# Designed miniproteins, single chains, continued (3), part 105

Each design is a single chain, and the fold is of that chain. pLDDT is the mean over its residues in the fold that is shown.

## One batch from the design tools (miniprotein)

Design m11645
Fold by ESMFold2-Fast:
Structure m11645 (fold): chain A 83 residues (1-83)
Amino acid sequence: DEEIKKLEEELGKAVDAFQEANDAGDLAKEVEEAERVVELAKKLIELAPDDEALKEKVKHILSGLAKISRSPEAKAILEKAIK
């Protein structure tokens, strides 16, 4: 699906932006990108609720970012999405 591919590309960009903010120690930007990652992840799951492989991929991304989070707020945002 075109919409799923678009959201996956946007999610990838948000993940890259999160990692850049994390590397730079920009806590405010890390929170902003964590919120964006979670919103895109939610939209992907809503469009493909029966795609278990996509759900696993999304969970892996969220878990990975939560582990490297410098901002406690960004970590909390990501962890809440890992249900």
Scores: mean pLDDT 85

Design m11646
Fold by ESMFold2-Fast:
Structure m11646 (fold): chain A 70 residues (1-70)
Amino acid sequence: PLPPLPPESLALLRLQAELAKAGLPEREALRTILRHFGYKEEEIESMSLEELRELVAEIEARLKAEVDAL
């Protein structure tokens, strides 16, 4: 059997599924993910869509590296 996913990876997948069901615009979905991972509203508000995508991709890459290390 495969090892279980880290809790943070499961939380991200769950959050992404809920945001998809809610039909949020991409910018608001990315902001919601960053809020969940502890980013400040002031930092998020100042970010471009590309910067939001980059940070979420960085979070996904870190969580994937943890999964790949299992």
Scores: mean pLDDT 72

Design m11647
Fold by ESMFold2-Fast:
Structure m11647 (fold): chain A 84 residues (1-84)
Amino acid sequence: SELEEIKDEFEKRFLNELRRRLLELGPDASLEERYAAADEVVERVAKETVERYKVPEEEAKKWIEQMRKGGHELVDSIAAAEAA
């Protein structure tokens, strides 16, 4: 469906932008700074995707919640790998 294709684009763009932002912050960035970066990327990419494709409000809210959770989980995984 069109919504599934838009969601896939949103997820790919979010992950690419988050990886870039985390690299820019560097290995000495705190967990708090990394979580803040993930939240910033979600808000920016979500706004752009919703405005471009006119995504329904209920769908947009679900995607934002999923991406915020996923972003924090990714940050936690990177921090765990760095500690090993």
Scores: mean pLDDT 84

Design m11648
Fold by ESMFold2-Fast:
Structure m11648 (fold): chain A 97 residues (1-97)
Amino acid sequence: AEPRYLLFLARDEAGGRRLEAGFITEIASPEDVRALRRAAAEAGIELDPEYVELDEAEVEEFLARVREAGPSNAASAAVARELAARLGTVPLERLLA
């Protein structure tokens, strides 16, 4: 199976502090999505109900832009929002069918 690279926005609300971050994960199956959702819930992380699907060049763009901005949660969230606006988003539920 060819892996898909998915970009998520995540928020950490555990401990009363609001943090936002963008991250990429590799998804090969619906089980990977369920595992990600479970891990996020156990860590006190809220995942956006939508994701951006990236090709390899778009993965490289995300990583390069975060490096250029100085790597931080805020920088990763800002780049993720810009890519979501440009590429569009897909509901996470479509991966659980």
Scores: mean pLDDT 76

Design m11649
Fold by ESMFold2-Fast:
Structure m11649 (fold): chain A 73 residues (1-73)
Amino acid sequence: SREEARKRAAEALVRLIEERGEDATTAREIAEEAGVSLGTARAVFYLPSDPEALKKQIEAGVKALERAVKNVL
């Protein structure tokens, strides 16, 4: 089920953050590790129920913004 796929993605997210750190964890890597669709991985990646996942989302957003600014400036 989609719910079970989301559970696998959530477990993969926690594992990847623990193994690789927050900066190296992406929705694509969650999808590959859990064997789920990118859409399912993105839904789990943006869930605010996990403080580590929330911190990762904030840090990823900041880094994406920094890259965008550097490419324009």
Scores: mean pLDDT 66

Design m11650
Fold by ESMFold2-Fast:
Structure m11650 (fold): chain A 86 residues (1-86)
Amino acid sequence: LKEELIEAIRNKDKERAIAVLDEIIDTQGLQAAVELFNEALKEVYGDGLPLVGVGIRADASREELKTALEQLIDTGAAGRIVLVDE
């Protein structure tokens, strides 16, 4: 699942990336999905890329994770995103 998510992000395959994320959430839970998403981000963009925006919360909802993943793919390397009132 982690390798599948990384490959989908690298190929900018939004539909596949969302499907893999949903499977991770359903099988491992939201917290595990957040951790794996952050690992995939590091693998794809590397540690040298400046992270722009606010970090993804450990208690992020399914919708927040999906939105962050879509934004990441659409913008390239936007870094971590947190959906807040700001």
Scores: mean pLDDT 65

Design m11651
Fold by ESMFold2-Fast:
Structure m11651 (fold): chain A 97 residues (1-97)
Amino acid sequence: MELEKKFKELREEFDKAIAEGNYDEAVRILDRLVRVADELIRKYKEQNDYEKVSKVLRELADVLERAAEAFKDVNPEMADSLRAIAERLRQEAEELE
């Protein structure tokens, strides 16, 4: 599916931006990742595919945790917020299984 491929490609682009120290680009990619994840979650909920909803939530949480680690010295407040959101997403995924 186009959205699933886009989500995977954006995660790879995010990892590259972080590795290159391009934090402005990483933030832009993260914003796009969240939007694509929201679209995938909405689609899978309409299909009653809660296993795939849980998978997207866990994959998004993983990205947010990596973002929090990368931003901890550059923007500690953003890092703390991203970590809190990631934990909430993991809890939501756990409740669906």
Scores: mean pLDDT 85

Design m11652
Fold by ESMFold2-Fast:
Structure m11652 (fold): chain A 68 residues (1-68)
Amino acid sequence: SKEEAEKLLEEAERLGVRAYLEGRISDAQAAELAAMLKEAEKLIEEGRYEEAVKLAREAIRFVEDLMA
């Protein structure tokens, strides 16, 4: 749903900001995350909510893997 996609996008952004501020991801990794989040936002704008949910979850996993 749109609400699920927006919630996951916000969670991915929050997690990424925290990881960056804690020095756990590089500037390049933060830029990669930002690109994923912008694509997910575009998918939401296009009404492609299931793809946006999938991408937002991939963004969350990307940050979690870097913090492992």
Scores: mean pLDDT 86

Design m11653
Fold by ESMFold2-Fast:
Structure m11653 (fold): chain A 71 residues (1-71)
Amino acid sequence: EFSEKAEKIFNDLYEQGKKEGKVDEGIERALKEMEELAAKSTPAQARGILNTAKYHIEKVKKEIEEEEKRK
């Protein structure tokens, strides 16, 4: 499943970024990999990949905003 592949790519790169203290860099790498995967896919599969990416980005963005709000 393409959404499963996209989720794995995002999680792997995001976790790498977190370990390095570079969350934004990890997110950027994940988006690049997902865009490359989408470019090689059918339009329907590409939508699934991009929706998965957007979901994870929005979730991380909300977590960062909540942490900043607390400070």
Scores: mean pLDDT 70

Design m11654
Fold by ESMFold2-Fast:
Structure m11654 (fold): chain A 90 residues (1-90)
Amino acid sequence: SAMDELVDLVRQAAEARLAGDEKRYQEHLEKALRLAKENPSVTVSSLIGLALRYIGEKIDAELRGDEESARLHDAELEVVMEILKRLEPE
């Protein structure tokens, strides 16, 4: 589904950012943004739901002492928030 592909692209963008690979981060972010714009099933509501899921996963990781997973889910949240920001009308 388009949402599953979006989740994969968000993960790849987040991993690239954490690795300091700015070029790969921008490439995956642009692919995710294009997918969101081209697929009506990817709604602002579905993206907000995804952001809330990443917040929950980050909190769960922090409570477990899993700093690596917490950083990854925080980075995924930042990618989704950037997509939401770029989808807002001027």
Scores: mean pLDDT 87

Design m11655
Fold by ESMFold2-Fast:
Structure m11655 (fold): chain A 86 residues (1-86)
Amino acid sequence: MKNAEILANGSEEEKYKVILETLMYHIENSLDQEALKKKVEELRKELEKNKSKISKELYEALTKALEEALKKIEENLAKGIKGKPA
């Protein structure tokens, strides 16, 4: 699958785009919101570590996307939406 190849060998921009698209899909489809919150926190730390490897514009866009994702997850958790068990 092209997305798996991008995550392994793609540019940082392509990797983050695929990761964000996957994250947003899981948030919208009510998968485990607590696990997604931890994933967003991990991605935020990875983004900070890679700040010098990506453009300022991409960094700012990704930071905003992660903050929006975290807000949606927090809203879902507040409503008692924890997702279905695996």
Scores: mean pLDDT 69

Design m11656
Fold by ESMFold2-Fast:
Structure m11656 (fold): chain A 95 residues (1-95)
Amino acid sequence: SDYTKLVLKVLGENKKLDELFTIAEVYELVKEKDPSVTFQQVLDALNELKKKGLIKVFDTSKVGLPEVKEDIEPARASDYVLELTEKGYEEALKL
């Protein structure tokens, strides 16, 4: 989807060393590029990127910061942080 490419590009352009993105940060960065984007469209794009192995999502509410295997739900979005995988970074550079 167009939002999947935009989210991937935004993550690549704002790549953090030794820090993870919050979902709220990703939403704000995407809104800077497209103010009409909804929070649900960003969540849908993140879930698509996660399924493709382009991002990893972690649960900050649990000990040991475990990787989230299930889809990102809106009610739990504030508990989650994410990073680009190496594959995700390589794909973002092509955009």
Scores: mean pLDDT 84

Design m11657
Fold by ESMFold2-Fast:
Structure m11657 (fold): chain A 62 residues (1-62)
Amino acid sequence: MVTITATLPRPLSDEEAEAAVKAALAVPGVHSAQVEGNRITVTADTSEAALAAVDAALKAIE
């Protein structure tokens, strides 16, 4: 398992945080995703899955 923490461009609202977490969890191989302020932490089976989850979360908040 791999855990990655990425810095977001800004702090998210509760609605944006929910959308970001939901998008990250939709990626196969992702076990958990959490948003805290301007950071997202993802735990996944592989680095590729974790990075894909971060990308999906960022797209969800555009």
Scores: mean pLDDT 81

Design m11658
Fold by ESMFold2-Fast:
Structure m11658 (fold): chain A 97 residues (1-97)
Amino acid sequence: MSDEEKKRKAVILLTAAAIEAAALTVLSEEERREAAEAVVELLLEVAEILKELGKEEEAEKVRELAKKALEAAEKGDVEAAIKAVREAMRVADKALE
């Protein structure tokens, strides 16, 4: 897969994550947890692509934030999960520019 194709796939995944994350503020508490877990899965795929593109530091940061989001969601701390997801998306978006 070319670097151009990798970058395009990462942008598509980030767009999907952003749309899903935007819903977090209007969903019920239970639904927000499920949505946060879905966004984390998308972010982990983005981190893998960033590493393949040589953006190792940004990839590691996204993986760390995704892990924090998943851990927070598992503990029922939805607010911390949402915050970590938003931070991860911001880091990944800047890395793809």
Scores: mean pLDDT 78

Design m11659
Fold by ESMFold2-Fast:
Structure m11659 (fold): chain A 78 residues (1-78)
Amino acid sequence: SNREKAIKRIEELLKQGKLSPEVAKVALEFIDENPDLDEETLEKIIQIAVNADKIGFSVEEVKLALERLLKLEERRKQ
């Protein structure tokens, strides 16, 4: 499934040191809370997490960025 692929990608990025444990946990929890995410949205979540972590965003800032992504994607469905 797209969700399983996203989870494995996050785990791979964590093992490569491209994602911190704290931000990886936030991204995984967000995916678990939102089971109906499409492949494109899951890829955007991973990209946001990696970029936010690289520039030093807090866990709270990462959560806000992911919540804003969902609101934009929901608006696109109209």
Scores: mean pLDDT 83

Design m11660
Fold by ESMFold2-Fast:
Structure m11660 (fold): chain A 69 residues (1-69)
Amino acid sequence: MSRIERTAAELQRRLGLSPEAARTAALLGMSGIDQGLSDEEVADRIMEKLPSLSREQALEAVDIARRHA
């Protein structure tokens, strides 16, 4: 399994995201980390694409992505 697939699976389990939303958050999380962005900057990008998420949920998504990076 790719790191994106592992991240998306954990996002579904921990945040209750749909498979599509989890994949979007995983892609944005990994891309932001690879670009050297701060957790707050990555969380902001996730919230722009998934506006139903709170900041706390977006930061949890970043933490999950970092564990699989």
Scores: mean pLDDT 84

Design m11661
Fold by ESMFold2-Fast:
Structure m11661 (fold): chain A 64 residues (1-64)
Amino acid sequence: ELKEIAEKIKELSDELLQLVVDGTSMEEIAKKVGAEYVEVRSNEERQKYLEEIIEREKKKLLEE
């Protein structure tokens, strides 16, 4: 649809996923994107938190 925005969203998602794969903590990821860190203890909670960060950043890109 909006090719430029879609590419930026994909790149951001890929960067955040790469940080997780590289063993970066959720606290460091939250700090990097300026999000409030919430302690996560399970893989399900980590996945949910990461998805919330990605959705927040997508919304910012769509509004900008």
Scores: mean pLDDT 69

Design m11662
Fold by ESMFold2-Fast:
Structure m11662 (fold): chain A 100 residues (1-100)
Amino acid sequence: DKEKLFEEGLKKIEEYAKKAAEALEKGDRTMGGLLRQEMEIALEKMKESKDPEERYKIALKFAEGAKQLGATVPEVAEEVYEYVEKMEETAREMLEKLKK
């Protein structure tokens, strides 16, 4: 069931993205709020897309933006990067499974 697999992957991506935003909010509430907004936009775009490769590209673009925002708050940057990397890995695994 590819749709169920996508829903499970999307939930895991959302979990890591939320943790990245929460980590960023500890250092800067404004930057964390911006990352939450970008997360909501990315998740909505992923739900609207039926193409696994397009979904992966959306996740990678969000990850790039999250790393850029994290870099502006050095005190929490490493924690943000760890969650973003886990999100990227989850998105990659989801893409590989959906291509099968």
Scores: mean pLDDT 84

Design m11663
Fold by ESMFold2-Fast:
Structure m11663 (fold): chain A 100 residues (1-100)
Amino acid sequence: SELEELKERALKEAEKLAEEAVEGIVASDPEALRAEIEADRPSITNPAFARVADIALRLLDDKEDEEVREEAREELKRILEEMVEASYKAALKKLEEEKR
C-alpha cells in the first residue's frame, strides 16, 4: 500500500511536470533552448530522454499552435508515466528478492 501511494503521487507529479515543461518551453527563448537541445541531443542515449528532446524541438517549431501544445503535454505525460511504471515494477521485483 505504501509503494502504491508513492506510485500515485509520482503519477500526479508526472502530469504536473509535463504541464510545467510545456509552459516553460513556450515561455523560453526558442533560439537559445533549441541550440541547447541540439547540442545535447547526440549525447542522449536513453530512448525516453531522446523522445523528450524531439518533442521539445517540435513544440519550439510551432509553440503558438494549441494542438501542438496539447500533443506535447500528452506525449510528455505518457513518457513520464511509463518511467514511473518501470520504476514501480523494478521496486516490486527488488522487494520480492529481499523477502526470499
Scores: mean pLDDT 78

Design m11664
Fold by ESMFold2-Fast:
Structure m11664 (fold): chain A 58 residues (1-58)
Amino acid sequence: SEIERLKVIKDMLVIAKDTIEKYGSKAGYSDEQIQKEIDAIDKKIKELDEKIKELEKK
């Protein structure tokens, strides 16, 4: 289902966030760059949560 697909994408974004938090500094990113990337991922997760909730209301 579309809901299951969106939940998988959300799980992938959570993994990406954890990876950036753990390895971003070792990969040469500054704390500011890491925070901006985390904020961008958090925004994507929020957008997915909103879409999932909209689909669940049908």
Scores: mean pLDDT 85

Design m11665
Fold by ESMFold2-Fast:
Structure m11665 (fold): chain A 71 residues (1-71)
Amino acid sequence: KKQELIARYTVLKTAILDGPEKAIETAKRLEKAGFISKEQAEELINFVKTASKEELREAAQKVLDELRKLL
């Protein structure tokens, strides 16, 4: 779903720019809003907690590439 990819990108970008705590808060808000499932939110939260900045940038780029395929 396009909304799911946008939500995933938003969480990853927030982790890069504002840090993991804000990214976790964003993931929880997007799950509550129905843009991602509980499982997807927990996966993103766990990734954000453990990933390096380089891994976060690579993940964000991969999500952007998937979004481009849908445009």
Scores: mean pLDDT 83

Design m11666
Fold by ESMFold2-Fast:
Structure m11666 (fold): chain A 58 residues (1-58)
Amino acid sequence: SAFIEQQEAGIAALDARIAELQAQVDKDPNDIQAQIFLLMYQIARDAGEIVIERARKK
């Protein structure tokens, strides 16, 4: 449970960062660096959800 809780906290932190990066992209759609980071964090978040689901299925 501690592992799953830590992973869920990690996803929540990624969600917060994704929201910040999305706001940056919405404000300046030509900010390529922000777009790249947004994609990277989105992929990391999706991977984290898969890890949590697999851990719950134990």
Scores: mean pLDDT 83

Design m11667
Fold by ESMFold2-Fast:
Formats: C-alpha cells, structure tokens, sequence
Structure m11667 (fold): chain A 117 residues (1-117)
C-alpha cells in the first residue's frame, strides 16, 4: 500500500473535479443501467461514454484546446466498467490540468488496472 500525499493546490483541483463529476452521476447511472451514450462537460472538457457490450465501455475526453483522448474499459459488470471509465476521465483531466504528476497518474492507473482482475 502506497499513499500519495497531494499538495493543497493539487487537492483543491482534484476536489473540484470530483464535485463536477458528481453533478453528472445521473448521466453515468443512466448509461450503466440502459446502455445509452451520454456526453457531458467538466471544466471545458467534453466527456462521452459509449457502451460497446455488456461489460465494456468507450470513454472519450476532448480538451478545451481540441486534443482527444480515448480509452476502452471492461469490468465484471457494465456498472464497474462505467466507474473505471469515470475514474480514468477524472485522472486524465487532473493530469492534463497539472493537478497531478505523470508519476501519480501512472501509479493510480496501475491500481485501477489491478482492480479489473
């Protein structure tokens, strides 16, 4: 178990992203339950969730400057895949905005990958 200690500035940035993502919990629940594609914005980033199968989702994040990032997630259930995708999108935005380092991002992503089994 390794605990990352974040600076106050990093914590404030991450807390804002968590709060903004929490506002879109209804869209995430809807995509997990129905398989509908959902799109929402977090701090100028456009986040899209597309269901590709019973336990697989594609998440696309487009930055305010037009750079697009895409990743697919598979979990034990569609709900788990959506949760993994949301966690990745939050971490990617945090990294892109400089709230977390490349090393912190890589470590957290390895923890998420381990959780998929």
Amino acid sequence: EITFEFSEEQKEGIERLVEEFSKHAPELIRTAETGETVTFEVEGYTVTFEVLGERRVRVTVTSPDGVTYEREFEGPSREEAVVLGAQWALLLIAKDKGYISDEQYEFIMQQLAAAQK
Scores: mean pLDDT 79

Design m11668
Fold by ESMFold2-Fast:
Structure m11668 (fold): chain A 80 residues (1-80)
Amino acid sequence: PLLTPSPELLALFKSVGATKDRYSEAEIHLYLYKYLEDQNLIDPSNPLVIDLSGTPLGKFTGKDRITIKELIDIILSQST
């Protein structure tokens, strides 16, 4: 099924070239990873941990540091 991201998440996806309002889980994963790469949020020494402090994703999740798996789980839980 297609999911509708929160307005905050939708704005992030559109910043990296997304044009739709509804996405599959695979598309959510794609645009999330594209956003993380574009913002250089993945630590090269520890690629499993994302520093979200001061970012819109940090505001959205309420977390300053998070694993990629936890981030995906939160995003999917907040999409309808």
Scores: mean pLDDT 75

Design m11669
Fold by ESMFold2-Fast:
Structure m11669 (fold): chain A 100 residues (1-100)
Amino acid sequence: SLLDKIKEILDELEKKLSEILSEEMFKIFRNMLESFYKAFEENKDSPKEELIRLVETLGALMKKELEELGKENNIPEEKIKEALELVDEATKRILELIKS
């Protein structure tokens, strides 16, 4: 199902983020990924255009939180950039699934 494919993408993102982020930051992002999945699950019957907007909004919120938490926790800029690129790639993959 579409939900199963989205879960696979989010699970892959979670694993990759766990290798880059500190344990404390990872726990916060794990909760955000769970919230992303639940928001999508609750809105899965919405029109395609609304699903696209939801995914774009949630992706942007995750990136903003990564940048803010990274600065507050003095995480190296290179690690934050890598995490942001992973979020962008996951968001892009989910958008392609919805558009197909």
Scores: mean pLDDT 82

Design m11670
Fold by ESMFold2-Fast:
Structure m11670 (fold): chain A 63 residues (1-63)
Amino acid sequence: HAERAARGSRAGVAAGPAGGAASAGMIYKDNTEHGDEEGARAAVEAGAEGGPAARRMGLQGYK
């Protein structure tokens, strides 16, 4: 992808941060049900970029 912001978006969530994956997964499902693909992408991006912090906070807040 041209945007580096997307580099760790899904790949990072899938391959790295467990908390980010869990949090992003729930938000992604919720946003896709509303038709908010952009919001879903933002959630995945935040989880991947904030790996360690998003992992613990994602599990604690959005699990």
Scores: mean pLDDT 49

Design m11671
Fold by ESMFold2-Fast:
Structure m11671 (fold): chain A 77 residues (1-77)
Amino acid sequence: LPEPSDELIEELAKKYGLSKETVREIIEEIRRDPEISPQELAEKYGVSKSTVLRIRFEYDVEVGIRLIKEAVDKVTK
């Protein structure tokens, strides 16, 4: 999975009252293991499971938009 944008990290940190470092680490864990348990991440970083699921959802949306754009660009040549 691609690296998250700095804008996404800053937005999520502000929205959930977390440090940018904590948000980045959660996303990096998801990038290394997309099947990682949201509960395990919640316990590791001292956040709620719902917070982890929301961070994952926002990251997945950003990744999906990027992959769609790349796929369209490859087909239109």
Scores: mean pLDDT 77

Design m11672
Fold by ESMFold2-Fast:
Structure m11672 (fold): chain A 80 residues (1-80)
Amino acid sequence: MLSKAEVVLIMAELGAILVGIYTNKVFNIELSDEEKKKVIERMTELIKKLRENLDNLSPELQKEVESEIETAEEIIAELK
């Protein structure tokens, strides 16, 4: 199991990817199909790691992680 600090670092990485995707959309920068695939694969890996560690978190941190996962899954659906 990951430490709570490691979970927060994974959340930060996922959040940075989400910000990057939204920034590209705002500036009308299109990701190639290959770039979309790589981003989806990385986000999916991070989401899996977060889900596997949810039960080990405080209720407050668990809610924050679940919220970020929900946002990330919505963006993955939009990229597909």
Scores: mean pLDDT 85

Design m11673
Fold by ESMFold2-Fast:
Structure m11673 (fold): chain A 92 residues (1-92)
Amino acid sequence: APTDEEIEEGIARIVFGVSLADLLNAGKEEEAQRIRERAPDTIAGLYLAAGEADYVLGDKERAIKYFKQAIELAKDDPEVRKRAEEGLKKAE
């Protein structure tokens, strides 16, 4: 399984178009920290989207798993958390 650092670097490159390693090497620690704080919420949004897709496709068991992951990871995104909780109630 990828490490948390590998996941954060992947999210930074794919979603934000930056490398965390390059930011740290350039002394931009505050910018790197903001991206790290957003990485869990971004992953939560991906799990929310996957849960909603699986629910529409009729895979309720997989939708439930993804909605639970979205809830766990959406620490600073109340909209993603709310949508995932509503999706979980519909799938259960």
Scores: mean pLDDT 74

Design m11674
Fold by ESMFold2-Fast:
Structure m11674 (fold): chain A 99 residues (1-99)
Amino acid sequence: DLEEKIEEITKEITELLNELAKKKGWDSDEKLDFVDSLLAKAVEKLDKEGVDNSMPDLERQLKLLLAFLEELLKEAERLGDEELAKRVRELIERVKELL
């Protein structure tokens, strides 16, 4: 079930972000600011690629997850967090397999 696979990936992303926030000592507001900044970049990327609301909902969700993970990967590499970068690359490959 594609919806179940998307839900599983989303839960793993949420857990990864919670682990990162705990590791960095971020509070809930700092974590949300970080996530919101990545989401804004992901949405801008999708807009530039012509992804709109006419696309099937599940395909649009997968493309948004992919764009979000690609922005998270850039941030992980900028921070020098090799463990985070590796986990994000694994999630990117899983999303690509569903597209």
Scores: mean pLDDT 81

Design m11675
Fold by ESMFold2-Fast:
Structure m11675 (fold): chain A 61 residues (1-61)
Amino acid sequence: MTAADFLAALGEGRIELPDPRELEAVLAFVERELAEAQKNNAPQEVIDRLQAAVEALRAAL
């Protein structure tokens, strides 16, 4: 899967206004990625990008 492409699109605001139900599913997915990154002691840059994506999704809701 192209998670990097999806996160880049979110950070740039290039994603269309999604349906709220779909936005919730996407938010849950990104939050899980963030939790796994933290658990796996991923680089801070990766964690920061995932946190930014979560904030962008919440702002879009």
Scores: mean pLDDT 71

Design m11676
Fold by ESMFold2-Fast:
Structure m11676 (fold): chain A 100 residues (1-100)
Amino acid sequence: MSEKEKLIEELRRLLREIVARANALDRDPSTPQERRTMVHAVGIALQEVIEELEKNEEPSEKLLEVARLTIELARRVLAGEATPAEVEEALARIRRLYEE
């Protein structure tokens, strides 16, 4: 299995977990809006990275790095180790890296 295929499998696994977390938070009216927004934003980023990897037969090193950083961010969010502000900053950095 190629590195691209391994990254897509891990991104899809994390996306399933992030979607489950988002649904759980949406059912809890005590969850702060910023926390819900953060988890949904990470889910969108995971979906976008999966789509970009699938469109590219030979993804660039930048796209592979974007995928690895998005995986690490999703893991931190699932572990409860990231604040909404830290996630917003991390997503902005990842987007900038891809646009460069």
Scores: mean pLDDT 86

Design m11677
Fold by ESMFold2-Fast:
Structure m11677 (fold): chain A 65 residues (1-65)
Amino acid sequence: MQAEVDAAVARLDADPDDLEALLALARALARMGEVDSAIGIAELAVRRFPDDERARALLEELKAL
């Protein structure tokens, strides 16, 4: 779990607009039980990529946890 968070953060450090890294980070945080943090990252992804349905779908999935 922490290794997945670290990998996603490293990708975002290299490219802050990496949608795949934002989605991966949110999922990793949710698996660690950090649901509120995961929702925050998913909301950030929706704000940065408002035309991407994957970001919105992940946010809805996390809110259902």
Scores: mean pLDDT 78

Design m11678
Fold by ESMFold2-Fast:
Structure m11678 (fold): chain A 81 residues (1-81)
Amino acid sequence: KKEELIKRLVEVTNKILSLPISDEVKQQIIDLTKKAIEALENGDYETAAKYLEQLINLVKSIPGTPQEIIDELKKLLEEVK
């Protein structure tokens, strides 16, 4: 469900933004999340999946990111595909 996917993505993004990361990385996370949400709202699941993959790769590069956050993002990507 599109609304549920968007809600879960916002919740996960808020968890990521609570990590001790730079403002530059926070902005990249926000930008990717907004693009993924826009794609989901437009029914463009292929584009949403691309932005989610980019978000996952960025989050995986952050030292100390809880595995739970990465797993939640991967689950969202699986449901979007």
Scores: mean pLDDT 85

Design m11679
Fold by ESMFold2-Fast:
Structure m11679 (fold): chain A 55 residues (1-55)
Amino acid sequence: SALEEKLEELKAELLARYEASGGTDEAVARQLLAEYLQRAHAVLQENGVRENNIV
């Protein structure tokens, strides 16, 4: 679905950024996880998910 594709693209983008950082920095991993959750929430809202979004 379009929603799944958007979430996969977001995950791929953030994984690429993590790998570019060396893939070993926990602080970078936590920052990217926070960005993923924030942006994933926006994607879910934009695609009409109105329920309380469970991660």
Scores: mean pLDDT 75

